# Designs tried in a protein design run: designed miniproteins, single chains, continued (5). Part 90

Each design is a single chain, and the fold is of that chain. pLDDT is the mean over its residues in the fold that is shown.

## One batch from the design tools (miniprotein)

Design m19120
Fold by ESMFold2-Fast:
Order: C-alpha cells, then structure tokens, then sequence
Structure m19120 (fold): chain A 110 residues (1-110)
C-alpha cells in the first residue's frame, strides 16, 4: 500500500510540473485520447463503484475543458483523490490509469 501511494505521489508531482508549464496555454487541445482512455477504464466491469464515480467526474471535467491547463487540473484532482483510496485493487488500478494519463499528457504537451 505505501509503495503504491508513493508512486501516485510521484506522478502527482509530475502533473504539477505540467500544470506549471501549461498555466498560460489558452489554445484548444484535442482531448480525444484522454476521453478514449477514461472510457476504456469505465467499460471495465470489475472497476469499483468508488473508482467509477471518480472516473465519471474526471471524464466530465475533461469533456468541459477548454484549455490544456484545465485538463491538467482535472488530472491533478483525480491523482489527489486517488491518495484517499484504501482498497489495494483500487490503488493499483488508479496508479495504472495515472501512468497512462501521464503518457497521453506528455504527447499533448509535445
């Protein structure tokens, strides 16, 4: 549990770095890759109700985002909420998703 939480904290710091780099970005961003990623996770019937609720909230925020900064804010909030997860399978799934979200965001920033 501690090891998973420390990895999530590491990813949260990476997202905060992206937030600093993108804070003044006002250009529209193609969020389609992030939407597709979140929809794939939501299609998993083994996902807990808590994680499904968190993902639906994050997906709604990403769909409403007009700037890359707003997308990064939504991901930071998801990462922060992931630190409150107590079930190990939820923690593992959240970590897996956060790693994939970072990969997608790195591509969007490039």
Amino acid sequence: NKEILLEIIGLLLRFIGLQIDTKDETEPVDVSPLIALLERYLADPSLSDQLKAMLRQTLARIRAARTLAEVVDAVIDFATQSLTLTDISDQEKALELLREMLEVLDELVA
Scores: mean pLDDT 83

Design m19121
Fold by ESMFold2-Fast:
Structure m19121 (fold): chain A 67 residues (1-67)
Amino acid sequence: MVDELRREAERYEKLADNTEKAMKTTTEGLSGVDKDLADEHGKQMQNRLDSLKDKADKLKEEAKKLE
């Protein structure tokens, strides 16, 4: 059970890392074409990143409680 929660936390952390990398790459690319689009994309990706980090943190807390 604890190992399952840790694995799920790792999955969300990987999704957060991938989201952060995608946000940086896409925002840099869009900034050269459309600054407003880059800003909106950045906001959407930041919200997604925050949600993924929150989910990972909650899973880590739950795993810690079971220890």
Scores: mean pLDDT 76

Design m19122
Fold by ESMFold2-Fast:
Structure m19122 (fold): chain A 89 residues (1-89)
Amino acid sequence: SGELAKKQREAAEEIAERIKKVTEEVGASPAVARGLTLSVQAALLDPEVGKKLAKETLERIRQELSPDAAKILEEELEKAIKKALEVRE
């Protein structure tokens, strides 16, 4: 036992690195970066909690960032959540 836990940890690390890079590129606040990371980590453990946190983070992105930057982060969050859910097979 531990193969699923290892796969989840590796996926979480890969997604966290991608989120860090994209948030730095668009100039997102540390609070937005944390919200994105927490949403993905939650989705790896509980899809319903992950989706709820993702929705709250999207509302913050739309309030703090330009429409163009918000679209980039919304697309990255959607991809990250999808990847997290796929790891849960």
Scores: mean pLDDT 79

Design m19123
Fold by ESMFold2-Fast:
Structure m19123 (fold): chain A 100 residues (1-100)
Amino acid sequence: MPSKEEIEEAYEKALKDIEKLLEEGLLEPEEAEKAKELLEEAKKALLAEDYLSAQIKMGELLLIVVESLLRKIPDPELQAELKAAKEKIKAKLEELKKKM
């Protein structure tokens, strides 16, 4: 189980990753703001030991990132991998939401 310190470190790293994607033009400003909101909600859920809600929020965040990368990256092989990742994220989110 992650400690409070591990949760804080993971949050700071993920926040920097979102900011880097925005800086590189791989996320639109609106997508970056939504991702930051979901990241904050996931952090709050983890600190409350609500692991199910945290996983759902992180999955929604990853879906935003993957969908943006699919629009921005013109490489067909990478697009195929991103599409596969998107479907796996959607399937996992659907499974997790059934537990709520």
Scores: mean pLDDT 83

Design m19124
Fold by ESMFold2-Fast:
Structure m19124 (fold): chain A 107 residues (1-107)
Amino acid sequence: MTDEEYRKAMLDRIRQVYGEEAARLAEKAIDELSKYLPLRAAAHAVNATIRAVAKGYSPEEAADLGVEEAIREAKKLGYSLTDEQIEKAREVLEKLARELIERGIRP
């Protein structure tokens, strides 16, 4: 599966489970994270963050889980993330989690 095919499949699933607004916020977060992370790691991080929000985690906790997933997926792809990349990912994912919660986007 290509990174673009994975991104599309993940966004389609988010749209089906959490709705169109959640999918739009997810797409925006992936696009922002892709400036700092490999596309597949960015997509996995966003998906993990949304799942954590759906389970009732705080924005900070959801972002931490997303960052852990980004690090894991980057390593599988042969990348080591810098502390600066991790910090930027955490900022983007925490913002995503807050926006999802503020809009009441949960199953």
Scores: mean pLDDT 84

Design m19125
Fold by ESMFold2-Fast:
Order: structure tokens, then C-alpha cells, then sequence
Structure m19125 (fold): chain A 61 residues (1-61)
């Protein structure tokens, strides 16, 4: 659990600090989201990753 939460937190921190999400952190966060989906409500995790993905796409566009 904690390692998955750390992955999501790291992705959020990178997005907050730089406005971009590295492929490595994105991959780890997606894996964490998949795990948490079996034990917890995914709403906050999905919103975080979706907002991050949009930010990355806008910067790349």
C-alpha cells in the first residue's frame, strides 16, 4: 500500500513542481492506481492522474 501511495505522491509532486510528468513516474502511478482500485475508492487517484495527463498533453501540444 504505502509504496503505491508514494508513487502517486511522487507523480503529483512532479506535476505540481514542474508541470510535467515523467514516463517513469506515470507508469508507477498507473500501477499504483490499479492496485488501489481493488481496495479503495479510485476517484481521487484517477482525478490526480487525469489532471496530470492533461497538463502533460497541453505542454506537449
Amino acid sequence: MQSYLNAIGAAAAELYDTGTLSPTLRKQAERAMQYLGSEADLTNVLELLEAGARGDEIIRA
Scores: mean pLDDT 58

Design m19126
Fold by ESMFold2-Fast:
Structure m19126 (fold): chain A 78 residues (1-78)
Amino acid sequence: QDEFNVYVAKLGNIAMEVLSDEELDEALRAAEQAAPQGPVATIRVLGDYVARKALEKGDVEKANEIRELTDKAIALAQ
């Protein structure tokens, strides 16, 4: 539980670093739409969005970090 929250918080912090205010709003809306499917679906949607935006901005290192944190959060949610 606590470890899951730590990884989700780290993903959120990187999202705030990578995303503009408009992109963050889009990410939150996508996560809200996925929320009824459970935490795994929500985190995957958020992680995929942020990683894609990092890659579009040329930040391969951040994209890989986001994917790693997303996978760890999903593993803890299962």
Scores: mean pLDDT 78

Design m19127
Fold by ESMFold2-Fast:
Structure m19127 (fold): chain A 73 residues (1-73)
Amino acid sequence: MLSEEEKKTLEEAFKKADKDGDGKVTQYELMKALSEVAKRPYSLEEMIAIIKKIDKDKDGYITKEELEELLKE
């Protein structure tokens, strides 16, 4: 399970990636933002695992609703 700090980092990464405010980002945009806001380097394998947990629809996009679902537990 994700720690509270990891959840906060993911929320900050999503906000950074979602510059248009439409509540929808690509997997690539989220991974890029995550690498920029994370306090440690994430491996590609770790980032892919996190993204797969968020992207339930497997459409290559991550919505704010999918992220919130992961974060609320």
Scores: mean pLDDT 73

Design m19128
Fold by ESMFold2-Fast:
Structure m19128 (fold): chain A 73 residues (1-73)
Amino acid sequence: SMEEERRRKEEERLELLREEIRRLMREMGLEEEEAEEATELLIEAWRNPSAPLSEKLQEIVERIEKFFEEKKK
């Protein structure tokens, strides 16, 4: 069905996004378990942008902003 095909393609895209975000988190110095948790939180926020940010997600966003600010110098 079209719904099944769309879900399969969406799952493939989400998996690639997960891998890329996880690599970024690891590059930022997060440990494997923290990188995995951060990746899932970011994907959830991306899929539901109207949801309020959790405290943990806010911390992750701040770390990302600081990481890119340091690289910008």
Scores: mean pLDDT 75

Design m19129
Fold by ESMFold2-Fast:
Structure m19129 (fold): chain A 83 residues (1-83)
Amino acid sequence: SLKDRLIALVDRLLAVALADPRVSPAARAHLEALRAQIRAETDLARMLSLVQQLLAFLADHQVAVPADLHRELQRVMREILES
């Protein structure tokens, strides 16, 4: 499903973020909380909003997201918006 694909991409994105030594303990706690919220969310529109918040947080903390992962995530998010 689109939800399962989005969750898998979020898990990959968080693995990249949590491997970055520039991410503080407080930021790691926030990322773990966002992951839990995304996984517990049943509404795709709310889930999409949480993923957008995650991406904004990573950009603000200058976390480098691999281009392939970012491209695939944007594609799945667009498919959700168009459904």
Scores: mean pLDDT 82

Design m19130
Fold by ESMFold2-Fast:
Structure m19130 (fold): chain A 86 residues (1-86)
Amino acid sequence: SVEEVLKEIEEIVEEVIRKGLELLKQTKDQNVINRAIGIILRSIGLEIDARLDIESGKKTPQQALDDVKKEAEKLMKEIEEMKKSL
């Protein structure tokens, strides 16, 4: 259902935000802080774009979910790479 897909998108985005906030707690490096904030904002944008794409009929709910998963995986990898460089 659309409602189940939207909930899954919310949970994926919330996980990216949670990981970004954890990174912010681990650093005083302004460049890392700025990048972590950027990742959090981009993850919020993924949910907004997915909702709009579903509502406009530009994407099916499944297509929007698959795109969010793909982009969220990239953001999560960026966070893990930044953690390793701390």
Scores: mean pLDDT 89

Design m19131
Fold by ESMFold2-Fast:
Structure m19131 (fold): chain A 72 residues (1-72)
Amino acid sequence: TPQPVPQDDYGVMVRQYGIAQTQVQNGSMSRIDALQQMVDDVSTTLGQSRSTVIQQMYDYGLLTQDEVQQLQ
């Protein structure tokens, strides 16, 4: 069971992940392209590095280990 993180950061990440999933489902982007765009958008919004965002999204269960490797 993922621990609830009562911070705006998690909410931003979940929202952007939902947008990325919608883009993949609609065939507008490949999964990796949508995830790259998502990481860039979250990084800009939160003022965090791409590496920090990728690690936090992995810790929240939003990214797989394979996706983390492809994004770094």
Scores: mean pLDDT 79

Design m19132
Fold by ESMFold2-Fast:
Structure m19132 (fold): chain A 75 residues (1-75)
Amino acid sequence: SEFEKFLERAEEQLKKAEELRKEYEKTGDEKLKLEAEIELGIAKIMLGVGKLEHPDDPRLKELEERILELEEKLK
């Protein structure tokens, strides 16, 4: 379904942000932190769109929890 493809894209976006955060943790490169924050921002927008169309989907709740965890790690 189109929604499943959307979820796959949102998941890929979040994984990209997570990988950039891990690289930042290893290198201390502030550019990687900024890139992780940008990719996380895109994932947050995608979560918002998904919640408007499917507000009670448990997969979106799982994505939201992962986004909040990553956001906390980037502080």
Scores: mean pLDDT 85

Design m19133
Fold by ESMFold2-Fast:
Structure m19133 (fold): chain A 83 residues (1-83)
Amino acid sequence: SMPSDEELRRQVELIREHAEEVEQQLEEAEEWLETADLSEEERKLAEEALRLWREIVEAARAGDVERAVAALRELHALIQRYR
């Protein structure tokens, strides 16, 4: 099920505290994706997930909690769709 608004705000705070580590992991994921042997569908999913994570981190760093929560909610919905 989708996390509550309160839970998502707590996740945004944690992401903000660890923003540099998250950014490093995103850079590594982007490099991996360049050479990964993925189907078209898997590649599109990975690209969309990385786009959303980058938006979350940028919004969290900027203190735009509402934007970060919206992007995080969209990421959770994306992941649930492909379970």
Scores: mean pLDDT 85

Design m19134
Fold by ESMFold2-Fast:
Structure m19134 (fold): chain A 78 residues (1-78)
Amino acid sequence: SSSDQGLLGLARGHITLSVLGSDQVIRQLAAQDPERARRAQEIRDRALREAYEYMDKGDYTTAIDVASRGYIEIRDLL
């Protein structure tokens, strides 16, 4: 449906922005605290895997939620 296509686009956008934001935080952490950078990397990889699992199921709303929560968790490491 048109609604599902819109949600797919939003989910892709949210995942992309979460990755870009997470990568910026990870770069900042890597320069200052390699252990926190490693934890942020693990959170990013987990959140991406889970988000794409929900994308494959057509649950775009949960994919957005998972991606956003992952980014927030990574940002909280700053």
Scores: mean pLDDT 85

Design m19135
Fold by ESMFold2-Fast:
Structure m19135 (fold): chain A 90 residues (1-90)
Amino acid sequence: MLTPEQQKLIEKIKELLKETEKVLEAAEKNPDMPQSVVQSLKDTAKELKEIAQSEITTEEQYLKALIHLAVAGGEVFVAKKMLEKIKKRK
């Protein structure tokens, strides 16, 4: 049984996963996007899916999920900024 705090964390991870998948789709369609960034987004989406499906039963697991959420959020932010800059080139 999940606590309210654990449920909110899982919801945030699912929201970030949806955003990551959208950014990944846009990045894959753009040939100017570095392949390393595309691969990193794929790895992040996979990790977020695994966390969303996992049991968060310990404080250590909760802290690890929080760290992954922060790192993934930063990565998605940087990728979005790169895509915006590329789109300014016509």
Scores: mean pLDDT 77

Design m19136
Fold by ESMFold2-Fast:
Structure m19136 (fold): chain A 80 residues (1-80)
Amino acid sequence: NDMEKVEKALNKLVDEYQKIKDKLSEEERKEVLELIEEIVLAILNKDYEKALEYAEELKKKFPELKAVDDLIKTLKEILS
């Protein structure tokens, strides 16, 4: 189930953010949360292309969030 795969990857990303957030500045935390919110909204709207764009932006700005790679891979598989 594509939705279950996306939810699993998204939960992994949120869990990783919770573990590293204390290492981020206030501005960095704000930006990460805004991008995660946009990803979640896109997924809820079944707009997987838009979710992929925001996930790729998150990876580019915050390469420390390794779980984003699993989300990007999952979104690309759904769009194939």
Scores: mean pLDDT 86

Design m19137
Fold by ESMFold2-Fast:
Structure m19137 (fold): chain A 97 residues (1-97)
Amino acid sequence: STLAEQVEAAKAKIPEIAKETHETLNVSEESARELAEALLEARLARALGREEEARRYLERAREAALRVIDEILAVTGDEALAARMREELERTFALAE
């Protein structure tokens, strides 16, 4: 399949991924959707050689991931887990530049 077809197929799966994330981790569908969309757009921009655009989407994904971590903390009360997730997120995004 073409890259355009793969893009459309991936975008079509975002609502399902957001719903599954909501049901599994009890985070909002909105936060899960924002994270999934930002990660997908970053991946697509990188594949197209749009480095500045990819960097902006990665920053949006980081912000969305932090909201997901905050929602997990609100549900679980596990501050140690939230701290570990934040450290892993910072490490992951530092490597992506």
Scores: mean pLDDT 74

Design m19138
Fold by ESMFold2-Fast:
Structure m19138 (fold): chain A 70 residues (1-70)
Amino acid sequence: DRAALVQRYDALDERRKAILDDLVAGVSQAAIARRYGLSRRTIRRWFPDPDALKRAFMLKYIGEAVERAL
């Protein structure tokens, strides 16, 4: 559910939110691993579907504003 993904995003700490933003921006997993001192496996384990998490974030902050207007 998208609602569950929105809740999952909100539960992330600032560091994990920054990693998700880098992943969605197209930064390579290798570059993120070097930047944050993590393995690529750890990044994939934390964020198996970063695009779905970003879509949930966008729905929360953009799409829900439209729905509230209705």
Scores: mean pLDDT 68

Design m19139
Fold by ESMFold2-Fast:
Structure m19139 (fold): chain A 88 residues (1-88)
Amino acid sequence: TSVVEIISLLRSNAPKSVILSKLSEYEERNIKYITGSKSKKKFLKLLEEAREELLKPEVDKTKVVKLLVEADILVGIESLKTAVDKVT
């Protein structure tokens, strides 16, 4: 699971349960690449804020995308660059 995949699901109005499941898979897979304790805490906080936004009746998709992009920058995954360029 990648942030590009999660952003694609969000843009296509996939069910919230599917998006949340993919977000949890993304967290589990990528947390191991963050070695610093402060960076891990920031990464987890960004993903938690994204989950909180996704659980709202009206989802601010732009806010979720920004949170996911910031989280992925912390893990250094280049796949996000392509997704962001196509969303703006």
Scores: mean pLDDT 76

Design m19140
Fold by ESMFold2-Fast:
Structure m19140 (fold): chain A 100 residues (1-100)
Amino acid sequence: AEEYIQKVKEYAAKLLEALRAGDWEAAEKYHQEFVRYAVRATSELVKAKDYRGLAEFLRWVSEFYREVARLLADDPELAKRYEEAAEALEKAAEELEKLA
């Protein structure tokens, strides 16, 4: 899981830089890679029954999505979607902590 989490953080950083540069093609590519590795990290943590590690990971993704939403201030509808996703991830992390 650690290796996939590192890849998620790598693509998250690249996504933020692409968004700041207004490079929507690069942002889309990095977002797809981010999601791909996030799914793999989540799958490994679930299989390991590492609910604490999963909760920590989902909280990190939630904070990242709030940062993305702040960069999308000029697109309030898209920013709202990222804020809603961040809230859902935070709630999922809280439920997972009850299982740990």
Scores: mean pLDDT 86

Design m19141
Fold by ESMFold2-Fast:
Structure m19141 (fold): chain A 84 residues (1-84)
Amino acid sequence: SLDERLERLVELTKMSRKAVLLGLKELLEEEGKQAVDLLNDESKLPELAGKVARAASRYSSEEVENADEEEVLKEIEELIKKYS
């Protein structure tokens, strides 16, 4: 499930859940189907985690704290559906 993938990305990146959500959303917007393909392949999660961490590093701590987790998750789900 997406929740299981998000928990694994949190473990691999050592970042907060909100930072992972923001980074994943950015990556899905930038790379589309390529990012979805990495998300769906468990063996590619370490590669995806590196990309998510780089994308998330563009955000300040305040931007991460102020992110609406439910809104970002909804946008991620819509992007996954678009590129699946």
Scores: mean pLDDT 88

Design m19142
Fold by ESMFold2-Fast:
Structure m19142 (fold): chain A 77 residues (1-77)
Amino acid sequence: MESREEAFAIAEAFAHGMKAAIRTLDELGGDSLPPHELLRIEARAAVEGANVYLQTSKEKGDEVAREVARRELERLR
C-alpha cells in the first residue's frame, strides 16, 4: 500500500534531479531559464517520475523501480 506514496517521494527526487541538471546546463552556457519555467519543468518531472515508477514497479517489481530511483537520487547530491 505504500508503493503509491513511495512513487510520489521518488517523483520528488526525480524533480530535484531535473533541477540539478537544469542548473548544470545553465552553468555550461545554455540559455538561462526563468524561475517559472523551472517550476513547470520540475512539476512535470515529478508527475512523469511518479508514472514511470508506478509502471516500472507494476511491470518489473519494486526492486527495479528502486534501482532506477537510487541512480536519480545520486544525481541529486
Scores: mean pLDDT 63

Design m19143
Fold by ESMFold2-Fast:
Structure m19143 (fold): chain A 104 residues (1-104)
Amino acid sequence: SIEEALKYLTPEQKKLLLEAIEKYGTDVRGLLQYAEENPEARDVLEAYAEAIWAAKSLPEPTPVFILATAFRDRISKELLAAAYIGAVLAGNQELADFFKRLLK
């Protein structure tokens, strides 16, 4: 769940991600601008935005394979949690389940 994923974030990262979700939702451009303005949570906000872009732009079932390669060298639990939340909010359950498996 989103609530479980938020537990992987620091209090500041969680606050800024929730503010970004409220203000921008799934607007990738707005989210990337907000990430630039909030360097303390930039990586988390960028992971959230990147997951939304991937969820909306990549065909099924290819996203699971491509994102496993793309995120391999950038993986922290905070980034995986943000990416999971982005996939859920973008409506891509297959991508969300992929990130959820990596958090275990």
Scores: mean pLDDT 78

Design m19144
Fold by ESMFold2-Fast:
Structure m19144 (fold): chain A 86 residues (1-86)
Amino acid sequence: SDLERRLRLLERLGELVRALASGVETVDPETATRTLDALRDSLLEDAEPELQPVIDSVFDALKEGSERALELMDKKIEEVRRKLEE
């Protein structure tokens, strides 16, 4: 199912965001920004057009604060899980 694939991708993105949130505290902000840009670009290569705004929003949130990005990811994952139940 397309929704199952989207859920899997969002789960992977969530894991990546958690790793980045933890890693950002141990590296320079410049290095963090470059890493975020590279990862965002890589994810967008395989992402459906509908998923692109989610990826952009999450990476934007990571620059403002890791907590916000983690909350946003969790919310998006739950939304897709609910749609799979329908």
Scores: mean pLDDT 74

Design m19145
Fold by ESMFold2-Fast:
Structure m19145 (fold): chain A 88 residues (1-88)
Amino acid sequence: MVKALLILKDIAKEVGREGMKEFQEAVKNKDGETVAEQLFKLARAIEPYDKEISDLLFQAGRAYRNGDWETAQELLNKADDLFNKKYL
């Protein structure tokens, strides 16, 4: 959960402030479709720069759409860990 909040800052940077609020409300309401759409936007933006992180974000989005919130959260944490190792 805490690691996923770091990814929310990157989503806010890429999708804007309104996208971040929509993402947070969708997570709170368990709206996996809206969460997936925001993650797919972020994944597409990152794909030309880091395919591995992009692939993890696409997988997380698909898991959220399928209602597999535990797997989605694990994939987001894995993407965050990888991002921190490569870029921080």
Scores: mean pLDDT 71

Design m19146
Fold by ESMFold2-Fast:
Structure m19146 (fold): chain A 80 residues (1-80)
Amino acid sequence: PPPQGFASGRAVQRNDPEKGESSGTLSVTGDSPEDLARARRAAQAMLDHLKGVPGEQEASVSLRDGRVERVTGPTTEPAP
């Protein structure tokens, strides 16, 4: 059996132009260190991309057996 399981990453970025504030949050879950690393890398890339977008933006990725099952969000890079 492959050393891979389920993982998910979520990035939430809030850019508040009235306050001049920018806040980002990453949440990652995984069954193994490799799954966690993949989800964390994907969520970080999403968060970095979302920093350029005004307002509240959210992106999510789901992985199974080391492959991407689902990516959601208004802006993600890279996104297949």
Scores: mean pLDDT 68

Design m19147
Fold by ESMFold2-Fast:
Structure m19147 (fold): chain A 80 residues (1-80)
Amino acid sequence: SASEIGEQARAEIYALLLEAAARASEEARKLVEQMIAQGRNGDEILDELVRRGLISEAERRRLLAEIRKIEQAALRQVLA
């Protein structure tokens, strides 16, 4: 279903962000875990990571591109 596809995409985005944050620092990992628990979306999580200086602008752009790929793949499944 569209709901299941959306949930899977959200889980993939969260896993991507958590892995990237864990590689950056323990502080970034804890922040991402907290924001996931609060139901914040990937864009909000990336903005907060950059605002706090926990990732670079280049890393934000890279992660945002990966998020968009996940979202596009999910949209294609819903529209098929």
Scores: mean pLDDT 87

Design m19148
Fold by ESMFold2-Fast:
Formats: sequence, structure tokens, C-alpha cells
Structure m19148 (fold): chain A 111 residues (1-111)
Amino acid sequence: MKILIIGIADGSNASEEKVKEVLEEAKRRLEEKGYEVDYIVTTGSDLVVVIDENASKYDAIVIVSGNEEGAKQAAEGIEKKYGIPTVAVAVDFSSEEAVDKIVAAVEELAK
């Protein structure tokens, strides 16, 4: 199963650099557990373009954002349009729990 993690960086909630650091650590931990994962950092405005380019290449998508409602709506829309299992994870990218929440969501999705 090949999973894409998409981190949303809106500037006010988290910088692209900070989102990338969190997703890179999540990818490292998941790969150590035997999961095949890629990540992309984008903005909410560019999310549709990223999905259109990548949805056919992955078995599942995880949307990671500091905006819980926005992430949930995006995940529901992606699953409805592309038929790909999609989950939303709301995180504070400055929290020590951010990586653990992303890892747990990917593990649950991969069951």
C-alpha cells in the first residue's frame, strides 16, 4: 500500500519549513515500520492541483492540517471524487504530538 501524506501550510498556522520537518520525521518513522509513504507540502489554495496530479499514484491519502474542519472537508471531497481512502488529521505542527498523530492515522488507514 502506497500512502501520500499532504501537509497544509497556510503561513499563519505553520511555515512550509515546519510542516516539512514534521512530515519528514513522520515518513522516517513509518518507513522504519515497513510502510511505503511519500509526503507533499502545499497550501490550501493549491491542494486541488496536488490531488489531481497525485491521486492516481497512491492507494490512500492523509490530509494533515492545523485546520480540523478544513482538513475533514478536503478529505471527504477527495474520497468522493477519486474513490481513494482519505483521512484528515488535525495537528499543531509545533506540538511534540504532531508526528505521533500522523503516524497513528497512517497505521489505522493501512489496516
Scores: mean pLDDT 82

Design m19149
Fold by ESMFold2-Fast:
Structure m19149 (fold): chain A 95 residues (1-95)
Amino acid sequence: KEATFKQLEELRKVLAEAADLDEEEAIRRVAEAYRKAAENNPNPALSKAFEIAAEALEAILADPEKAEEINQKALEEMEPLMKEAEPLLKEYKKS
């Protein structure tokens, strides 16, 4: 739990910092943060969800015209993983 919460906190800090960047740099920063969160997260559902998120953002950077299609596919793939992680995410928000 503690290791997963630490990765979620680090990810939250990066997302807040990215808000001050231009759109393209923000997407790159967030993609890197999701990739790092996936590699260091001990929860397999969250790790896989963050990997999908990173891949989607990287694909959007390569082909911005397909952003809507890429985002929709990623959300569909992430939905069951995020539902599996929901009890853990609720516990994190309470702490």
Scores: mean pLDDT 73

Design m19150
Fold by ESMFold2-Fast:
Structure m19150 (fold): chain A 80 residues (1-80)
Amino acid sequence: NEELEKFLKELENLLKELGFTQEDIDKILELIKKGNLEDALELLKKLLEEKGISIDEAIELAKKLKYKLTEELLKLIKSM
């Protein structure tokens, strides 16, 4: 699925810019690929909190980069 691959690449790029390790990024992406979206969102929320990164900062970065699907994913985390 070309749309899914584009989304995963955009999410990976965003998380790299936020200072995530490749190991943490790979864990999140594998959960999404397996359809474990809830676990992926929980892990991403936890890692953002551990790094002291505001969810609003992550959303604004995604918006600035025009990563629309990633922006919507981060908004879901904000609503948790």
Scores: mean pLDDT 86

Design m19151
Fold by ESMFold2-Fast:
Structure m19151 (fold): chain A 83 residues (1-83)
Amino acid sequence: SMFDEIDELIEKILNGDLSAVARLVELARRADEETQAHLVERLVELYKIKPELTEAILGLLLDSPDPRARAIARAARERIAAL
């Protein structure tokens, strides 16, 4: 499932494989509403472990021409601000 692929990509990023970031951004551009919510949850959890890296990923999502990727980044930032 897309949920499993996202979780695997987050695990790769946590282990230092930054090549997974490009695939995560690509999935964000195609994400339905349920997948967007899941990706927001994973990015909030990633921020607690690697805040600077997560901010860089959120920046890439905000710079995306795809409104889904930008919506994910905005939702993640709102939740991070509430931590």
Scores: mean pLDDT 86

Design m19152
Fold by ESMFold2-Fast:
Structure m19152 (fold): chain A 89 residues (1-89)
Amino acid sequence: SEGAKLKAEFTAYLESQYTTLRLGIRKEDFALLEPVLQQILDMLQKVLDAAPNISSTYKVLKDAIQHLLTTKDFAAFKEKIRPIIGALL
């Protein structure tokens, strides 16, 4: 399905960015993270549009990224992603 394809592409991109994401999140380096997070956000939107009944995990991750991009609140971001992708912390 289209949703399954987009989900696989999203997962592959996330894996390719793990080193950058881990460094940026741990150092709270917004400038390093912003372009990567914007791409992740765009991909998450496509997944959610194609599969509206997908796991709530995707919606929580999208909300957490949007909040960080808007507020630069790393503490709130880390709290939201901890149960989803704690390996980045």
Scores: mean pLDDT 85

Design m19153
Fold by ESMFold2-Fast:
Formats: C-alpha cells, sequence, structure tokens
Structure m19153 (fold): chain A 67 residues (1-67)
C-alpha cells in the first residue's frame, strides 16, 4: 500500500541524527528520496497541495505515492 511504502521512505528519515531531522523539509525529501528535480518542486507541490517548507509525514508521502 502507499502507506506502507511511505513508512519505508520515512524509516530512513527517522533514523537521521536530531539536527539533520529537524532541518529536513519536504523539499529536501522530494529531491533526495523521490528524485524530483528542484525545478519541478513548485509544480509538484501545487499538484498535491503541499507546503515545501513542511516536514515529510506518512500522510503526505502516502498521498504522493497513491497515484
Amino acid sequence: SSVENAKVYLKEVYSLDQQTYESLTLKDFLERYLLVPPQDHQDFADKYNLDLNSKPTVEIVAKILSK
């Protein structure tokens, strides 16, 4: 399921050190883990109604993966 897939991606995020985790934004997640190039971030955010400065959550990542 998209929720189970989201948890797999976020398991790596949750295993980061505290400082790295606190600085990680959804924009960073899209670029580093989903390989969405920076030039496409705004279009991607608009498509899924996302705030690029928010934290990646299971709910947000599952929504993205549920195409």
Scores: mean pLDDT 77

